# Designs tried in a protein design run: designed miniproteins, single chains. Part 10

Each design is a single chain, and the fold is of that chain. pLDDT is the mean over its residues in the fold that is shown.

## One batch from the design tools (miniprotein)

Design m318
Fold by ESMFold2-Fast:
Structure m318 (fold): chain A 100 residues (1-100)
Amino acid sequence: DEEAIEEGRKRLEEVIREARKETGLAEETSLEEIAARLLEEGRRSGAEELAELLRDAALNGKKGVDLDPEAAEAALTPRMRALTAILLGKKVLEKYEEKE
């Protein structure tokens, strides 16, 4: 229903807000800068390929990336998880704005 969609949007905004607090990113930070920080964290942690896949999924909407959840969890740092949540969340919020 309409109310469930609005509640989902508000909940998503709250998740993004918490993730921003963990990463220290400003609300005005662009998707491109968030993606760059995700890649940097991946390079630093040795999970560069995973960071690149997550960036491509978030920005380019590539479907059908099957990640092994156990392998992904072992490779993802808390910072990478937060950055990925912000990227995906911002992309979803952009769709709400486009709907105008």
Scores: mean pLDDT 67

Design m319
Fold by ESMFold2-Fast:
Structure m319 (fold): chain A 95 residues (1-95)
Amino acid sequence: SDIEEYKKIIEQAIKDKQTISVYEDQLSEKVKEQLKVAREVADEIIEMEDEMVEEGARLLLEQGVITEEEAAARTVEQENRFFAAWLRKQLEERK
């Protein structure tokens, strides 16, 4: 459930960033200012996702579950698996 909640937040951030790119030329200055804040938040969430995916890949490598080549690959299925591994580690550390 927690993984699904985090995925929705990240997906929304990505969508917001894409929307900004498509409609930038048609926006008023006030709307552009609001979207700049949304873009900065989206960039922060995306940057966090990259760190989570990298940490997850490292954990699975240490466990011998994946190869170095698999850890370097960036497919949706692998990124989801890496993210899940990172999230499980975070939950364990909170005990």
Scores: mean pLDDT 66

Design m320
Fold by ESMFold2-Fast:
Structure m320 (fold): chain A 65 residues (1-65)
Amino acid sequence: STLAALAAMSAAEAEANKTLSADARSEIGRVRDAAVQKIAAGADPAAVLTEFLAEVDRIRAEDAA
């Protein structure tokens, strides 16, 4: 469901933000805003959640480098 996907995205962002730099947190926020807009535009919430989680993993890896 859309609500479940949005809740999962918010939880993943909050979890990642515990260990990330301010710049990485800002980037996750932008990616999350884009994902929310995609869902609002009619994209599949499950597919958008999968893409969002992949982007969070990428941002975490880049922040750790």
Scores: mean pLDDT 85

Design m321
Fold by ESMFold2-Fast:
Structure m321 (fold): chain A 81 residues (1-81)
Amino acid sequence: MRTLTVGSNKKGAELMVRTGREKGISIGVGKAGSRGALESGNNGGIAVTASSPEEARELTERYAPQTERVIGVGGSGRIAL
């Protein structure tokens, strides 16, 4: 099962690390989200960063069809869904 995680806080960053280990997709929004996305990529996942919730939503719409579940964590992460 391939997961897309959109994260904007510390909890989102931790979940994105797990998503990377499972070869999923991570979208990081803001400072904590961007850190989580980097760690996700370092663990072999696909990782992208968004500068705004609007950009994160566009990226979520682009990548969600390649995944079986989508998880939003944090204010901006949830807004992106």
Scores: mean pLDDT 79

Design m322
Fold by ESMFold2-Fast:
Parts: structure tokens; sequence; C-alpha cells
Structure m322 (fold): chain A 67 residues (1-67)
């Protein structure tokens, strides 16, 4: 559902903020996810991001899905 999709994007936004991404970087990342990712891919992105320890690791995860 759209509500589930937006809820997952809010969790991703929170994780990126905690990892040290800027507001501009978060906005771009969320826009790219909304534009290019399926609900299944967003769930996978969230689970992988929960395990990321820094911006570099999180950026690699995002690049994997947002090409």
Amino acid sequence: SMAEFEELLEEIREILKELGFSETQIRVAIHEIRTHATLEQVKKILEELKKAKDVKEASKILSKYLK
C-alpha cells in the first residue's frame, strides 16, 4: 500500500539522519527511492540500512538499488 511505502521511507529518512547524512542528501535519496524502487526493494533497503554503520556503507547500499 502507499501508506506502507511512505512509512518505510520515513524509517529510512530517520536512519540516514542518524548516520550523518545532510537534509539535502536525505531529500535526494528519498526522491530516488520513491522514483525507482518497488515496495519489495524499499523493504530490502531498510533492512540493509539498519545494519549500516556509517555514511560510506549506507551510500553503497543505496547505489545498489538506485541505479
Scores: mean pLDDT 86

Design m323
Fold by ESMFold2-Fast:
Structure m323 (fold): chain A 78 residues (1-78)
Amino acid sequence: ADGTTELHRAAREGDVARVREILALPPAEVERRFGVPKADLPLLRDGRTGMTPLQLAGAAGHRETERVLREALERARA
């Protein structure tokens, strides 16, 4: 309802396994679940805070989750 996705929640909670699972979904499944292209998934801003999953993980101190999301973002920009 507020634009918060499963990826935002997993990043905030430090659930690295769930973050990896979501980032590994095929493009069609990402578009079906999140309504965005797979490349845009790590760039999704939370509708409540305007924060990306990377920013949420960093703010919560979840270093491994932050690293995984940063790697996904770099891959999306390459």
Scores: mean pLDDT 77

Design m324
Fold by ESMFold2-Fast:
Structure m324 (fold): chain A 92 residues (1-92)
Amino acid sequence: DPIVRERIRKTAEALGLDEAALEAFVARVSGFDPFAPNADGHQGLYEFLRALYLSEDPRAAVRDPAARALLAPWTDEQIKAFAAAFGSTEPS
């Protein structure tokens, strides 16, 4: 999806992260929906990003070990900044 890819690119640039690594993480968490979909279809991703942003320990909010491994080189500040920036980046 070109719009999602552009949001990933802008977020990666803002955080000084590798675009491919961030794309892999977003793809992983989009496939990992811990909550049953409601009418809006993206409840699980929203709750996940909210948990990352509000958590004192953002890594503890990432229960999937494969997704957590993708965050291993990131700082807690970068994880929180990703959650905030990805949620606030408007589609082009």
Scores: mean pLDDT 62

Design m325
Fold by ESMFold2-Fast:
Formats: C-alpha cells, sequence, structure tokens
Structure m325 (fold): chain A 64 residues (1-64)
C-alpha cells in the first residue's frame, strides 16, 4: 500500500499526485484564501468520477 498526498495552501503552487490505479489528485490555491482539492478516478468503462472539496487554508487529496 502506498499513499500519495497532494496539498495546497493559499499562496502555494498547484500540486498533483497520481496512482498506478488511475486515480489522480490535484490541489489549487484560490484567490479568496481557500484551497480546492480534486480527486479523479477513471472507471473501467472509460467514464470519470470527479470529487471536489473546498476548505479554508489547506486542501489535501490522499491517494492509496
Amino acid sequence: EEEKVARARPGEAPSTVRSASGKTGTTFELADGNSLGLLTTKNADGTYEIEESVSPGEARVVLK
């Protein structure tokens, strides 16, 4: 088992992590002092599931 973490705080550059299973995590700083995390999962049928979260300060996406 291997965890990868993408995180960003206000003022940080975007961060991206990938897993061998086709999950991709990306984080962004937002101008209002919040951070955005995106988790993208590719399904076997070629569709994608995207989960987003917005938090004050640090946003984190953890891949397993």
Scores: mean pLDDT 58

Design m326
Fold by ESMFold2-Fast:
Structure m326 (fold): chain A 69 residues (1-69)
Amino acid sequence: MQEKIDEEIKEALALIVYGIVKIDLVNRGEVSSVEEVTDEQAKAGLDEAVARGEISPEMAELAKKVLDK
């Protein structure tokens, strides 16, 4: 039970981080809507957020795994 709950929490956190990165890309004018964000743009945005200290490297890796399905 605990291991499954931990994985569900990690997936939820990864989706939240991914959503934040998509919104940031829209706000910066890189895309016109969140639906137009490519996987490559999202991964680049995650790396930039880590470099800016907005998210941890661990959160970025979890979000990238979610993007890979």
Scores: mean pLDDT 73

Design m327
Fold by ESMFold2-Fast:
Structure m327 (fold): chain A 74 residues (1-74)
Amino acid sequence: MKEKIEEIKEIAREEGLSEEVIEQIAGWMEKLKEDPVEALEMTAAALASQGKEEEAKKVERARKKFEEKLKKEK
């Protein structure tokens, strides 16, 4: 889990997300231990509900990058 959280944080920083949003993603990751993609979806939905649509879109881009990484499963 901790390793996946660090990978998601790196992708989120590359997409230009704030540390506050990255912490929200990590919090959802801990609550939804078995589904990191769902954690990212929950974070994007929360940001959109707060009117932060640009940040929500960045989280969705991070989710897509993470999904592609999971599919490759190096």
Scores: mean pLDDT 74

Design m328
Fold by ESMFold2-Fast:
Structure m328 (fold): chain A 94 residues (1-94)
Amino acid sequence: SMEDIKKALREALATVLALAAANRDNAELQHALTSAAMGLKDALENPEEALEILEKIIEDLEKLLSQETDPATRAVLQEVLARMREILEMVKEY
């Protein structure tokens, strides 16, 4: 349902903001997580655009992950990507 999608978007936003707060000294991760948070806020305000917004977040995070060698940074990116992909599947089935 749309309510389930909005709940998942809010939970993902909270997770992204917490990960950003935990990784303040990593400039690339800060930029990526801030961009993801802005996209999630946009998807919450405009749920009809959630599919396009989530696909862009996933593309940007996948590109960063493909270039990342630090295991801790990779783990953060993989966690965010997994959550975004789960919400994308919910949106596609709605």
Scores: mean pLDDT 88

Design m329
Fold by ESMFold2-Fast:
Structure m329 (fold): chain A 61 residues (1-61)
Amino acid sequence: MTKEEVIDELLKVLESIPNPSEEAKRFYEELKTKPLDQLSPELQRRINTDIKYKEKLEKEK
């Protein structure tokens, strides 16, 4: 899964939450207002974790 795909999925998840947490609101705000290179370290870590998870699943049968 590409980084853009993970970001798009995360945006859709955050957008679908009727009562998002403060963290979810911050992530959504950053994804909508900031370029990918300027996202917070926490959000970048989340995205990288999702990418690693998908890559691991592809390596496993």
Scores: mean pLDDT 73

Design m330
Fold by ESMFold2-Fast:
Structure m330 (fold): chain A 75 residues (1-75)
Amino acid sequence: MEALAEAERRANAAPEAVRERVEARLLAAQPELAKLPEEERKERMKELMLEALTELTGDEELARRTLEEGLALES
């Protein structure tokens, strides 16, 4: 939550714009992801989300914290 809010500020983007960028990255890779086993697909999706967030924020540490925050809700 806190990391996501900071990522949105760093990206100078609305929440929708951040989500659109991540979704666009995942959608572009969808044919590749569909060919992967379930566990490998999950890892690849995490990599793509991290790349998109890093590009938006310019901060790999913030991008990683944002991704971890989102994934922690699934645990």
Scores: mean pLDDT 71

Design m331
Fold by ESMFold2-Fast:
Structure m331 (fold): chain A 98 residues (1-98)
Amino acid sequence: MVSEEELEAEIETALVLAQLSILRQAALTNPDVEETREGLERVLEQIERAMRRLSREQARRIAEAAIRALEEMEKALSDHPELVELVREAKRRVEELL
């Protein structure tokens, strides 16, 4: 059984992962540097907002889940080096939040 805070953290994690999954699919379908940059910036803002509201442990879980999703996105977009660089920058920014 999960507490309300744990449930909120799970919901925030699921939303971040869903946003990254949608962004990855969009980039694979129609590679666009500006759309990918804007999408990553929106996800980063969501992560930063969630981390400010949640406990240290829950913030770490969200960041670790996001980092794993970004690593998967980097591998999926390997044919697009300009998009890979944006994903790597986003991953570094998430790592810096911890």
Scores: mean pLDDT 84

Design m332
Fold by ESMFold2-Fast:
Structure m332 (fold): chain A 66 residues (1-66)
Amino acid sequence: SMEDLRNMAAAGAGSLARRRAERRAPGAPVTVTSRVEGDRGIGTARAGDVVERAELTVDEVLEAMA
């Protein structure tokens, strides 16, 4: 469903944000939040003073699954 695709986009965005934060602050504890906004997922990860944000659209999720 479209709702499932939006949730997948949010989860994927969160994972991308986490990986970016881990690269910039190796060994620091990471907190990740993700949300759905329209037909896109938004992820934010914080590790100490490092904040990373990522976005994925449902179209990008569909392309990745092809």
Scores: mean pLDDT 85

Design m333
Fold by ESMFold2-Fast:
Structure m333 (fold): chain A 66 residues (1-66)
Amino acid sequence: SMEEEQKELEEAIEKAAKGAEALGVDPERVREVMRETWEKNKEKSLEEKLEAMERAALQLYLEEHF
């Protein structure tokens, strides 16, 4: 359902943002990139959207730490 997808989105963003803060990465930047990735993949399955967001957050981390 839309409510389940929204919950998964918010939980994924919150988890990534907390991880980013712990590692010295701007949590707001992580939230921005993840929300943008979700919107670009709006018509995909929940699993594919979550995977795309996770990949985008990881790439941002690698770019800002190395």
Scores: mean pLDDT 80

Design m334
Fold by ESMFold2-Fast:
Order: sequence, then C-alpha cells, then structure tokens
Structure m334 (fold): chain A 100 residues (1-100)
Amino acid sequence: SELGVKLAEDEFIRVMEKAGLPKDVAEKLAKEKPSPKEAIDAVKKYGGSGASDMLVGLYAQALREVVENVEQGRKFLNPKTALSSGMMRSLALIEDGELL
C-alpha cells in the first residue's frame, strides 16, 4: 500500500539524517529508491559518519524491497507490516546499538 511505502521512506529518511544528510537531501533520496551503493555514496559526499556503510546500505535495500512488494500488487493491511518482518526492524535495533 502507499502507506507502507511512506512508512518505509520515513524510516530511511530518519537513518539518512542520523548519518549526516540534510533532511531535504534525505527526502529526495527516499523518493529515488536508491541502491545500497548510491545511498552509501550520498552519505560519504556529505561527510556523514553517524551511521555505518552497512547500516545505510541495509536500510536502502529494505526500502527497495518494500517498494518492490507494493509494485508486485502485494497489499499491506497494516502499514507497520511493511517493516514488521523486513530488515528495517532488525536494522533499527542495530542502529540504536551503534548510537548508544
């Protein structure tokens, strides 16, 4: 669903901002559905170090997987389901560990 994609985009934007990207740049990247490599390169371009390359890449991959599922006609009854069994939930735990 569109709400599932929006929720995945919001989580990706949050991680990119913590990595050091300006909010406007992070929002633009979320809409472009970047590859892991493209997301990592964007963070490096801004000199960000608030998140690891692995974490940045995994969130980009998780966003792409949510978009692919929606584009294949898979509908989410609950927007949280878009993140619930996906890598984004596991990555949120890793991110919290890295920031503490």
Scores: mean pLDDT 69

Design m335
Fold by ESMFold2-Fast:
Structure m335 (fold): chain A 77 residues (1-77)
Amino acid sequence: MYEPVAVLSATAAEAGTLTFTATGLPAGTYRVVTVVLRDGEVVRIETRDVESDGSVTASVEAEAGDKVHVVVLREEA
């Protein structure tokens, strides 16, 4: 079972790469879900599973005005 441990959001001021970092996480398996919204519509959803010892980083390419949401989920036993 996955439980949310961090939710990060930003609006892109200009085209480029947005970097999100969640720190202070316990060691374990995480699922990172990235959602990109453009003009109110979902244009991209990406899912990545990662093993971490303290931090999770997500890099997201965006266009100006895009709203980006990153959800970090921890796998529970």
Scores: mean pLDDT 80

Design m336
Fold by ESMFold2-Fast:
Structure m336 (fold): chain A 98 residues (1-98)
Amino acid sequence: AATQAEIDAKNLELIRKWVEEAESPEEFAERVKNLLLYLGVPEDEANRIAEEVKSRLEAVQTEEDLDELVQWIYDTIKKALEENYKKEQAEVDAKLAA
């Protein structure tokens, strides 16, 4: 199995590539939203995160700002996924135990 550090490195690289390939902050935010929806994040939360991504990307002035944004995006996606996955798994386990 891949280590968490290897997974983190690959995901950060992927997010960086998406930012560099995006024609606009709006397009990138849409890609982030679509990823979150695909991964099972609720629409309201996915919309909130996408709007924040767009705002933060529009505020980027330096490469350091961009690196911080990429890290923040990954941390935010990871947190949303872990919380959603953990909740769903607990609900499934509870139903199986009943």
Scores: mean pLDDT 76

Design m337
Fold by ESMFold2-Fast:
Parts: structure tokens; sequence; C-alpha cells
Structure m337 (fold): chain A 96 residues (1-96)
């Protein structure tokens, strides 16, 4: 049902989701830097990997903004579906 909601999202909902995602990335990067300063070596390595993923998502969002409007909405839907799918898969692994 979550994936279906993303597929059926309006342009206004997708624009709001894009802004929320950008704000979440900025906040996650800020928290990662703060936590890294207090973290042990193993936790610092995990934080570094998370930051790399956030950098990849940020670059994809920047490239998306260069696309024609119709393709931008398609791309944000794909990004959201990919994120939702990975979260669902992780949840299933930890519930089993």
Amino acid sequence: SGLEKIRNASKEELEHAEKMLEEMIEEMERLAEEEKAKADEATRKLIDRAVEVMEEVRKRLEEMKKLPEEKRYEEIKEILIEIATRIEELAKEYEA
C-alpha cells in the first residue's frame, strides 16, 4: 500500500516529498557528523557508509533537477519507491 500511494501521488505531493527528502538528507548528514565525533571505530565506519549513501542520493536529486518537469516527477517516484522497498526488505530481515 505504501508503494501504491507513491505511484498515485500528485505533483504537489511529489514536490513536497522532494523538499522533505532534501531536508532529511541535510539533517541526517548533520547528525552523522555530530555522532561520528563521539563514536567508536566500528560506529564511525557505519556512519561513513551512511554518509556515502546520502551523498549518492543528493547527487541523484541534483541531476533530477536538470531534467524536464515530466521526467523529474518520474525520477522522484523511482527514488521514493527504491527507498521504501529497501526499508521494507530490511524490516522483513529483522522481524524473521
Scores: mean pLDDT 72

Design m338
Fold by ESMFold2-Fast:
Structure m338 (fold): chain A 74 residues (1-74)
Amino acid sequence: PLPSEEELRELARATLRELRANPARLEEELARESNPSRRELGARLLEAAAEPDEERAVERLLELVREVYERRAA
């Protein structure tokens, strides 16, 4: 079963902290990524991390985390 909304939100916050701690690392990984789906995912992560409003950034990541979990469950 999917994690609860609260659990997904906590994962989104943790992900945001990691991305903001070292955003250059994700940018470098994207530059080397050949898989188009993974590049698209990474670009969305960078966009979310660049959002100056923390709550909005968390919501962007929450949507992305939900999509990833739903897709992997299919």
Scores: mean pLDDT 76

Design m339
Fold by ESMFold2-Fast:
Structure m339 (fold): chain A 79 residues (1-79)
Amino acid sequence: DQQQRQQLLQEFQRQADERLAEIEELDASLAEILRKSREQTLQEMQTSTVQQTQQLMDIHLGVMDVALAVAKVVKKIEE
């Protein structure tokens, strides 16, 4: 379903942008790596089924949540 895929892609971009903004304030280099990773994931989502797109979104956002947690810890240690 094209409409379901488009809505998932928009939701993914919004959630990823929110996380990237927080990560960029902590570690600009990590944010750049994650932006490139996001572009690769978006490209895969374009050729994936709706179910696969949902799985890719969950996995990628989970990775970004871990990256944000690590960036917060690193910044606190380096302070």
Scores: mean pLDDT 82

Design m340
Fold by ESMFold2-Fast:
Order: structure tokens, then C-alpha cells, then sequence
Structure m340 (fold): chain A 80 residues (1-80)
């Protein structure tokens, strides 16, 4: 649920929470892909690596399509 997603991301930045919601609302994204992306977002936050290029590279490494990567980077930049 959105409430469970919000609780898991409550300590994340506004930008990371916005990306998590966008992924949750995407019907093409599986629960496994969502879980993997959330882990990657937490890793990026802990490392302080909030560069859009690094974010895009990590999302591509996780197997997201270029269209989804571009959309998520745009969501991140709107809330960063």
C-alpha cells in the first residue's frame, strides 16, 4: 500500500520519496523491481550520490527502461 511505502521511506529525502511513489504507481513495475529500487535509493542517500547521471546509471543497472529512467530522473529533479 501507499501507506506502507511511505513508512519505509519516511526518513528518505522528499525527492527519493517522490520517486518511490512514482514507481509504486507504475503498473509495469513489479514488486521485486520496486524493492530493488528502494534499496538502491537508500544506498544513494547514504553515499550522498544525488547526481542525476549517477541515479540514471543505477536505475539502468537495475533493468529499468530508458523511458522509466528519464521519467524518474525528472521526478527527482522536480523535488530535489
Amino acid sequence: SLAELAESMRHASEALRAMAVALYEDPSVSPEQLSNALGAFVGLEKRGEFDPSALAAELRRLGFSDATVERLVAVYEAHA
Scores: mean pLDDT 75

Design m341
Fold by ESMFold2-Fast:
Structure m341 (fold): chain A 68 residues (1-68)
Amino acid sequence: VDAAKHERLVAEAVKNAKAVARDHGYALSKGEIHDVAEKVAVARYNAGADTVTPGDVREPLRALNERT
């Protein structure tokens, strides 16, 4: 397991999740954004992806916001 790659994907997912949440006006906490970002990063890592895009976080963030 490449821990450095995993950490990089988490950082990218957090960055993209914060941007998407701001752009859409979602009233999500930092913890909620980070939780979604970690789950997306793990899924992308397991899929053999080298990056996380804004598209990867959009639907998970919208689903979380709809619950709130």
Scores: mean pLDDT 79

Design m342
Fold by ESMFold2-Fast:
Parts: C-alpha cells; structure tokens; sequence
Structure m342 (fold): chain A 69 residues (1-69)
C-alpha cells in the first residue's frame, strides 16, 4: 500500500490539481523536508505565499493534504 506521502505525490502528478511545472517543483521540494500534515496545518494564505501558488491551487492542495494526512 502507498504511504500518505506517496499518495499525495501521485495525486500531484496525475490528479485533478493542475499545477505548472514550476509550481509542482516547489511543492515537491517542500515535501522533501515536510509532510502532508505540515501542509494541512498551514492556512491557505500561508501556503499560497510559501509555495507561490494562486489561492484556488493552495486551497485544493490543503484539502488534498488533509484527506491524506
């Protein structure tokens, strides 16, 4: 079975969340040192600022991280 991290990575690469290659690389880099629970703990505004995502993308990422945490 896949870990929460592996499921989040798979969803980012092929799931409904549409990120640019640059946005995806920033999220993947963050996940090298942080967990899905760390993403779920941040506000949408903090996540958008930290990973340079627009608000809808940050909101979708936070929702996905909460489901997989």
Amino acid sequence: SLSARERLLQALLSGPLRLSPEELERVLTYLNTHTAADIAALSVAELAALLQLNRPSASALKRLARELA
Scores: mean pLDDT 81

Design m343
Fold by ESMFold2-Fast:
Structure m343 (fold): chain A 97 residues (1-97)
Amino acid sequence: DEMTLIGKYKLEILKLAEISEEGKVLTKTIVKKTKDGKSEIVEADDKLAGHLALLYEKYKTKTFYLLIYEDASGVTYTTLLPPEEVLKEELEKLAKE
């Protein structure tokens, strides 16, 4: 089954969410979302905020790409990727260790 890329956004983390000891969200994750040269500043929903926090901790970068795919049935799938150069650097470090 074929997947078609229907959307690509550059996401830049401006501010990460702060969570209390009780698990209450004190501040929202703020991202700059760019598509086709147009940028907007938005609050990330809890799912996106959680994914961005995990990726930031792993890759130590604030820039990610949100890719949106649609399958033959019209179902959409999303993925978040770090920049290719960051992935390449991590792979090179692992090959030397």
Scores: mean pLDDT 74

Design m344
Fold by ESMFold2-Fast:
Structure m344 (fold): chain A 90 residues (1-90)
Amino acid sequence: SPEDEQRRSVLDGLLDTVAAELERAGRLDLAEQVRRLREELRSSDLSVAEQLDRAIAFLDGIAREVAETDPDLAARIRNIREVLRQLREA
């Protein structure tokens, strides 16, 4: 549906934003993991809801990983995760 396509577009853009933020922070390892997830979701036949659930869980793990060394980055990733959660409930 047009709504599902729009939600996929928003998800894709937000994952790109997270990868760029991680790259700027010098976390090239985590940026690569996010980009890999983004490519896997793009090539999958998963529903939009399943793609959002997978991305939300993944970003929760990334935020937890960076929280000790870069709490401001962790907060920004959690804010993006909250946007995805709201998109999932829409």
Scores: mean pLDDT 88

Design m345
Fold by ESMFold2-Fast:
Structure m345 (fold): chain A 95 residues (1-95)
Amino acid sequence: KRAEELLERLKKLLLEAIKNNDTQKARILTFLGTIVRSLIENTEEALEKALKAVEELYELTDNKELVEKLKEAIENRDFETALELVEELIEEIEK
């Protein structure tokens, strides 16, 4: 439920970013959506896709420490912490 609610939030923010021609925000939101969807699927292939999305986020965001913590949470299969860190990244992007 929390992950599904987060996906709905990400979809709305992505549509707003596209409408406003905010290409960097749209890319970040797209990768965050990929991560959340991958955590819901919870397969080895999905988690590998999530880790690749985290690498893209690392290049796109100034909050490198938060992205590194997200990578560690995914690698440790700590999905509650990973979802919390995605929420924090969304808040950073909305500032």
Scores: mean pLDDT 84

Design m346
Fold by ESMFold2-Fast:
Structure m346 (fold): chain A 65 residues (1-65)
Amino acid sequence: SSEALGKLVGALLTLTASGRVASIRITGKTIEIYLEELSPELREVIARAKEYAEEIGFTLNVYEL
């Protein structure tokens, strides 16, 4: 849905604003996020982003560098 997509974009922007995102890659229906550090606050945002991604048929994978 457009609402779930908006929430996913919002979560990704929140992650980017944290300053801990090294890169975000989108290939087909897979979103890959590379983080320099995984804090409890970022874990919560990631959990929500994963839920929103699944609602629109995307898979979200997170990697800590």
Scores: mean pLDDT 84

Design m347
Fold by ESMFold2-Fast:
Structure m347 (fold): chain A 114 residues (1-114)
Amino acid sequence: APTPEELADGAIALAEGAADWLRSQGHTELAEKIRRLVEIARQASPDEKLIIAATGLELAASVLPPDDPRAQALRDWAEFLRAHAKRPPSDETLARVAEAVGPETAERIRQLAA
């Protein structure tokens, strides 16, 4: 089984891949938002990496039709990653998210961790 750090690093790579795909589809602003989340996640704990990456995947899924298999795969991965996080994000990490990508995304991360 992967270590918590290996799982967290894999989650970040998956979120980066989603951002690259969004950019290729013309969703440049959303791709940039996810990349900013990834940069914050790189400096965060393994649990915070999982929750932030999961949020990035849900943001990527939001531009696809609800019944698209790719959207479902992204949502399933996001649920899997959240289920493996053992602790909620710190207020310091949430403040960094709010500063970089806005308070609405920080609040969403807090809600998904609850």
Scores: mean pLDDT 84

Design m348
Fold by ESMFold2-Fast:
Structure m348 (fold): chain A 86 residues (1-86)
Amino acid sequence: MSKEELELEVEIALVTMQVALLKRMLDKISDPETREKVEKLIEEAQKLVDEALKHLREGNFEQARELIEQSRKKVEEAAKLLDEAL
């Protein structure tokens, strides 16, 4: 693997772990409206991770990087809403 490919694989793995942790915390949100918003952000982040991984496997590193960056922003927004709700 190239260093760029390895670094991108690590970033995708980290975002994937963050998505999994946020999913586990959904049950701690008592407000249904906030829970739905966080759930949708997690779903969007997961789709972006799946697309990033596909592009990485195809050698499209720039597209994979853009998708994982978008996923990270969705994770950050979900985490902020979760922190405000807990």
Scores: mean pLDDT 84

Design m349
Fold by ESMFold2-Fast:
Formats: sequence, structure tokens, C-alpha cells
Structure m349 (fold): chain A 77 residues (1-77)
Amino acid sequence: MEDKEKIEEFIEKILNGEATKEEVEELIEYLEKNPELLEYFTKLLREKLGNVKSSEEFKEKLSKLSPEVQRLLLGYI
């Protein structure tokens, strides 16, 4: 339960543009060692990105992410 809550908080940090490429890479490496958490991360990420009501809101959320972070996340969407 606690690990899933930490993943939720980290996804919010990513979407706010507060996560570095290095932090995202470290998280992905950790998730690859924990397949259950990786599935949860992928599901939650899709839900948070898929619930955008407009293309403008989607662009705003993506603009907060570095191009390298976007590239890392797209591999899991």
C-alpha cells in the first residue's frame, strides 16, 4: 500500500515538472525490479494523462516535462 502511495506522489511530481531525468530513470529501474508496482505506475500514469478534457490542457501538462522525461514515460504508455 505505502509503495503505491509513493508512486502516486511521484507521478504528481513528474506531471508538475518537478522531477529530474535522473529521478525518473532511478524510479523506472526500481519499478523494473518490481513488476506489480510497474503495472500500477503504468495504469495510474495513463489515467492521469488520459483524463485531460482538452488538447490545450494536455499540451500544458506535457510542457512541464523535459523532452527526455517525456521519452522515458512514452515507453510505458
Scores: mean pLDDT 71

Design m350
Fold by ESMFold2-Fast:
Structure m350 (fold): chain A 114 residues (1-114)
Amino acid sequence: SMKEIEEKLKEQKKELVEKALEGLKRVKEAEEKAKNSPDEVENPTTGRKHPVVTSLVGVKLREIGDFEELLLKALKEFKDNEEASKELKEFSKKVAELFDKEDEEGLKKLLEEI
């Protein structure tokens, strides 16, 4: 029982860090496009033009939303374990802080420590 909870907690921590790393990669790709692209970017599927700044903000907000959704799903697995839920919440704050600072090396180090 305790070992199963510890294993699940480690798995959820890994998923949160991996999601933050993937999100940060997409944010950095969007930032690079913003530097090297026209003031407007055309959506290849819809043909609609958007300001580059609006596109970048949209990427950041989508990645934050996806991370929060993943965290809520993970917390549901620990709904009956207050200690594990608290540990996951505190861990998610560290991940969110590193993501906000765009600290890829910090996120990779955190993943290795799990």
Scores: mean pLDDT 80

Design m351
Fold by ESMFold2-Fast:
Structure m351 (fold): chain A 94 residues (1-94)
Amino acid sequence: SAPSVTIHFPRPESDEEFLERLRALLELALTWDPDTFAVYAMVAAHEAVRHLSPEQALAFLEELLATLETQPESPAVRAARDYIRRAIAALRAA
């Protein structure tokens, strides 16, 4: 596994509140550059799988993958796409 970047998220009141925080972070990261977005996308995917219901995590990961597929090709973007595709497959198998 790739080394994890640990971002400290305080415990949210609800899954919806947590999801909104993840989306806000990703929207900000998207304004910087594709490689930075890819790193934050992998962190957000990891946090979503850990904290959200499987159904909400799956929906979020599918949205995130769609956004990554619009980004210019780079090793970081490709690694993020592969990571998220595997996470989606694992959630669907459960």
Scores: mean pLDDT 79

Design m352
Fold by ESMFold2-Fast:
Structure m352 (fold): chain A 104 residues (1-104)
Amino acid sequence: DPRVHKAIAALAAAMYELAKAGVFKPQSLSLEELEEIRRLYEEERYEEAARKVFELDPDLAAISPEHLPGILREQLERLLALAKKYNVPEAVKYTEEGLAALDE
């Protein structure tokens, strides 16, 4: 699902910006892995970015396709709130783009 691929890639890009800003420490993906996924997102290579996220986050990969959009929305909304609280504009951009992709 192209919408889900873009949302996953956007989530990882937002996580990179928040981690770079020192707002949180990523649990499953390293900063270098998140930076690569963010680069793929900026190149509009959403499917490839999503594949890397699924390879590096087996818990996310195990979520059923039916429930995945809802889980992604919840995670994106949480990161958007965090990005706004700590004034990380690039993370706000990525989380809003990810949420918009899920509404297509």
Scores: mean pLDDT 83

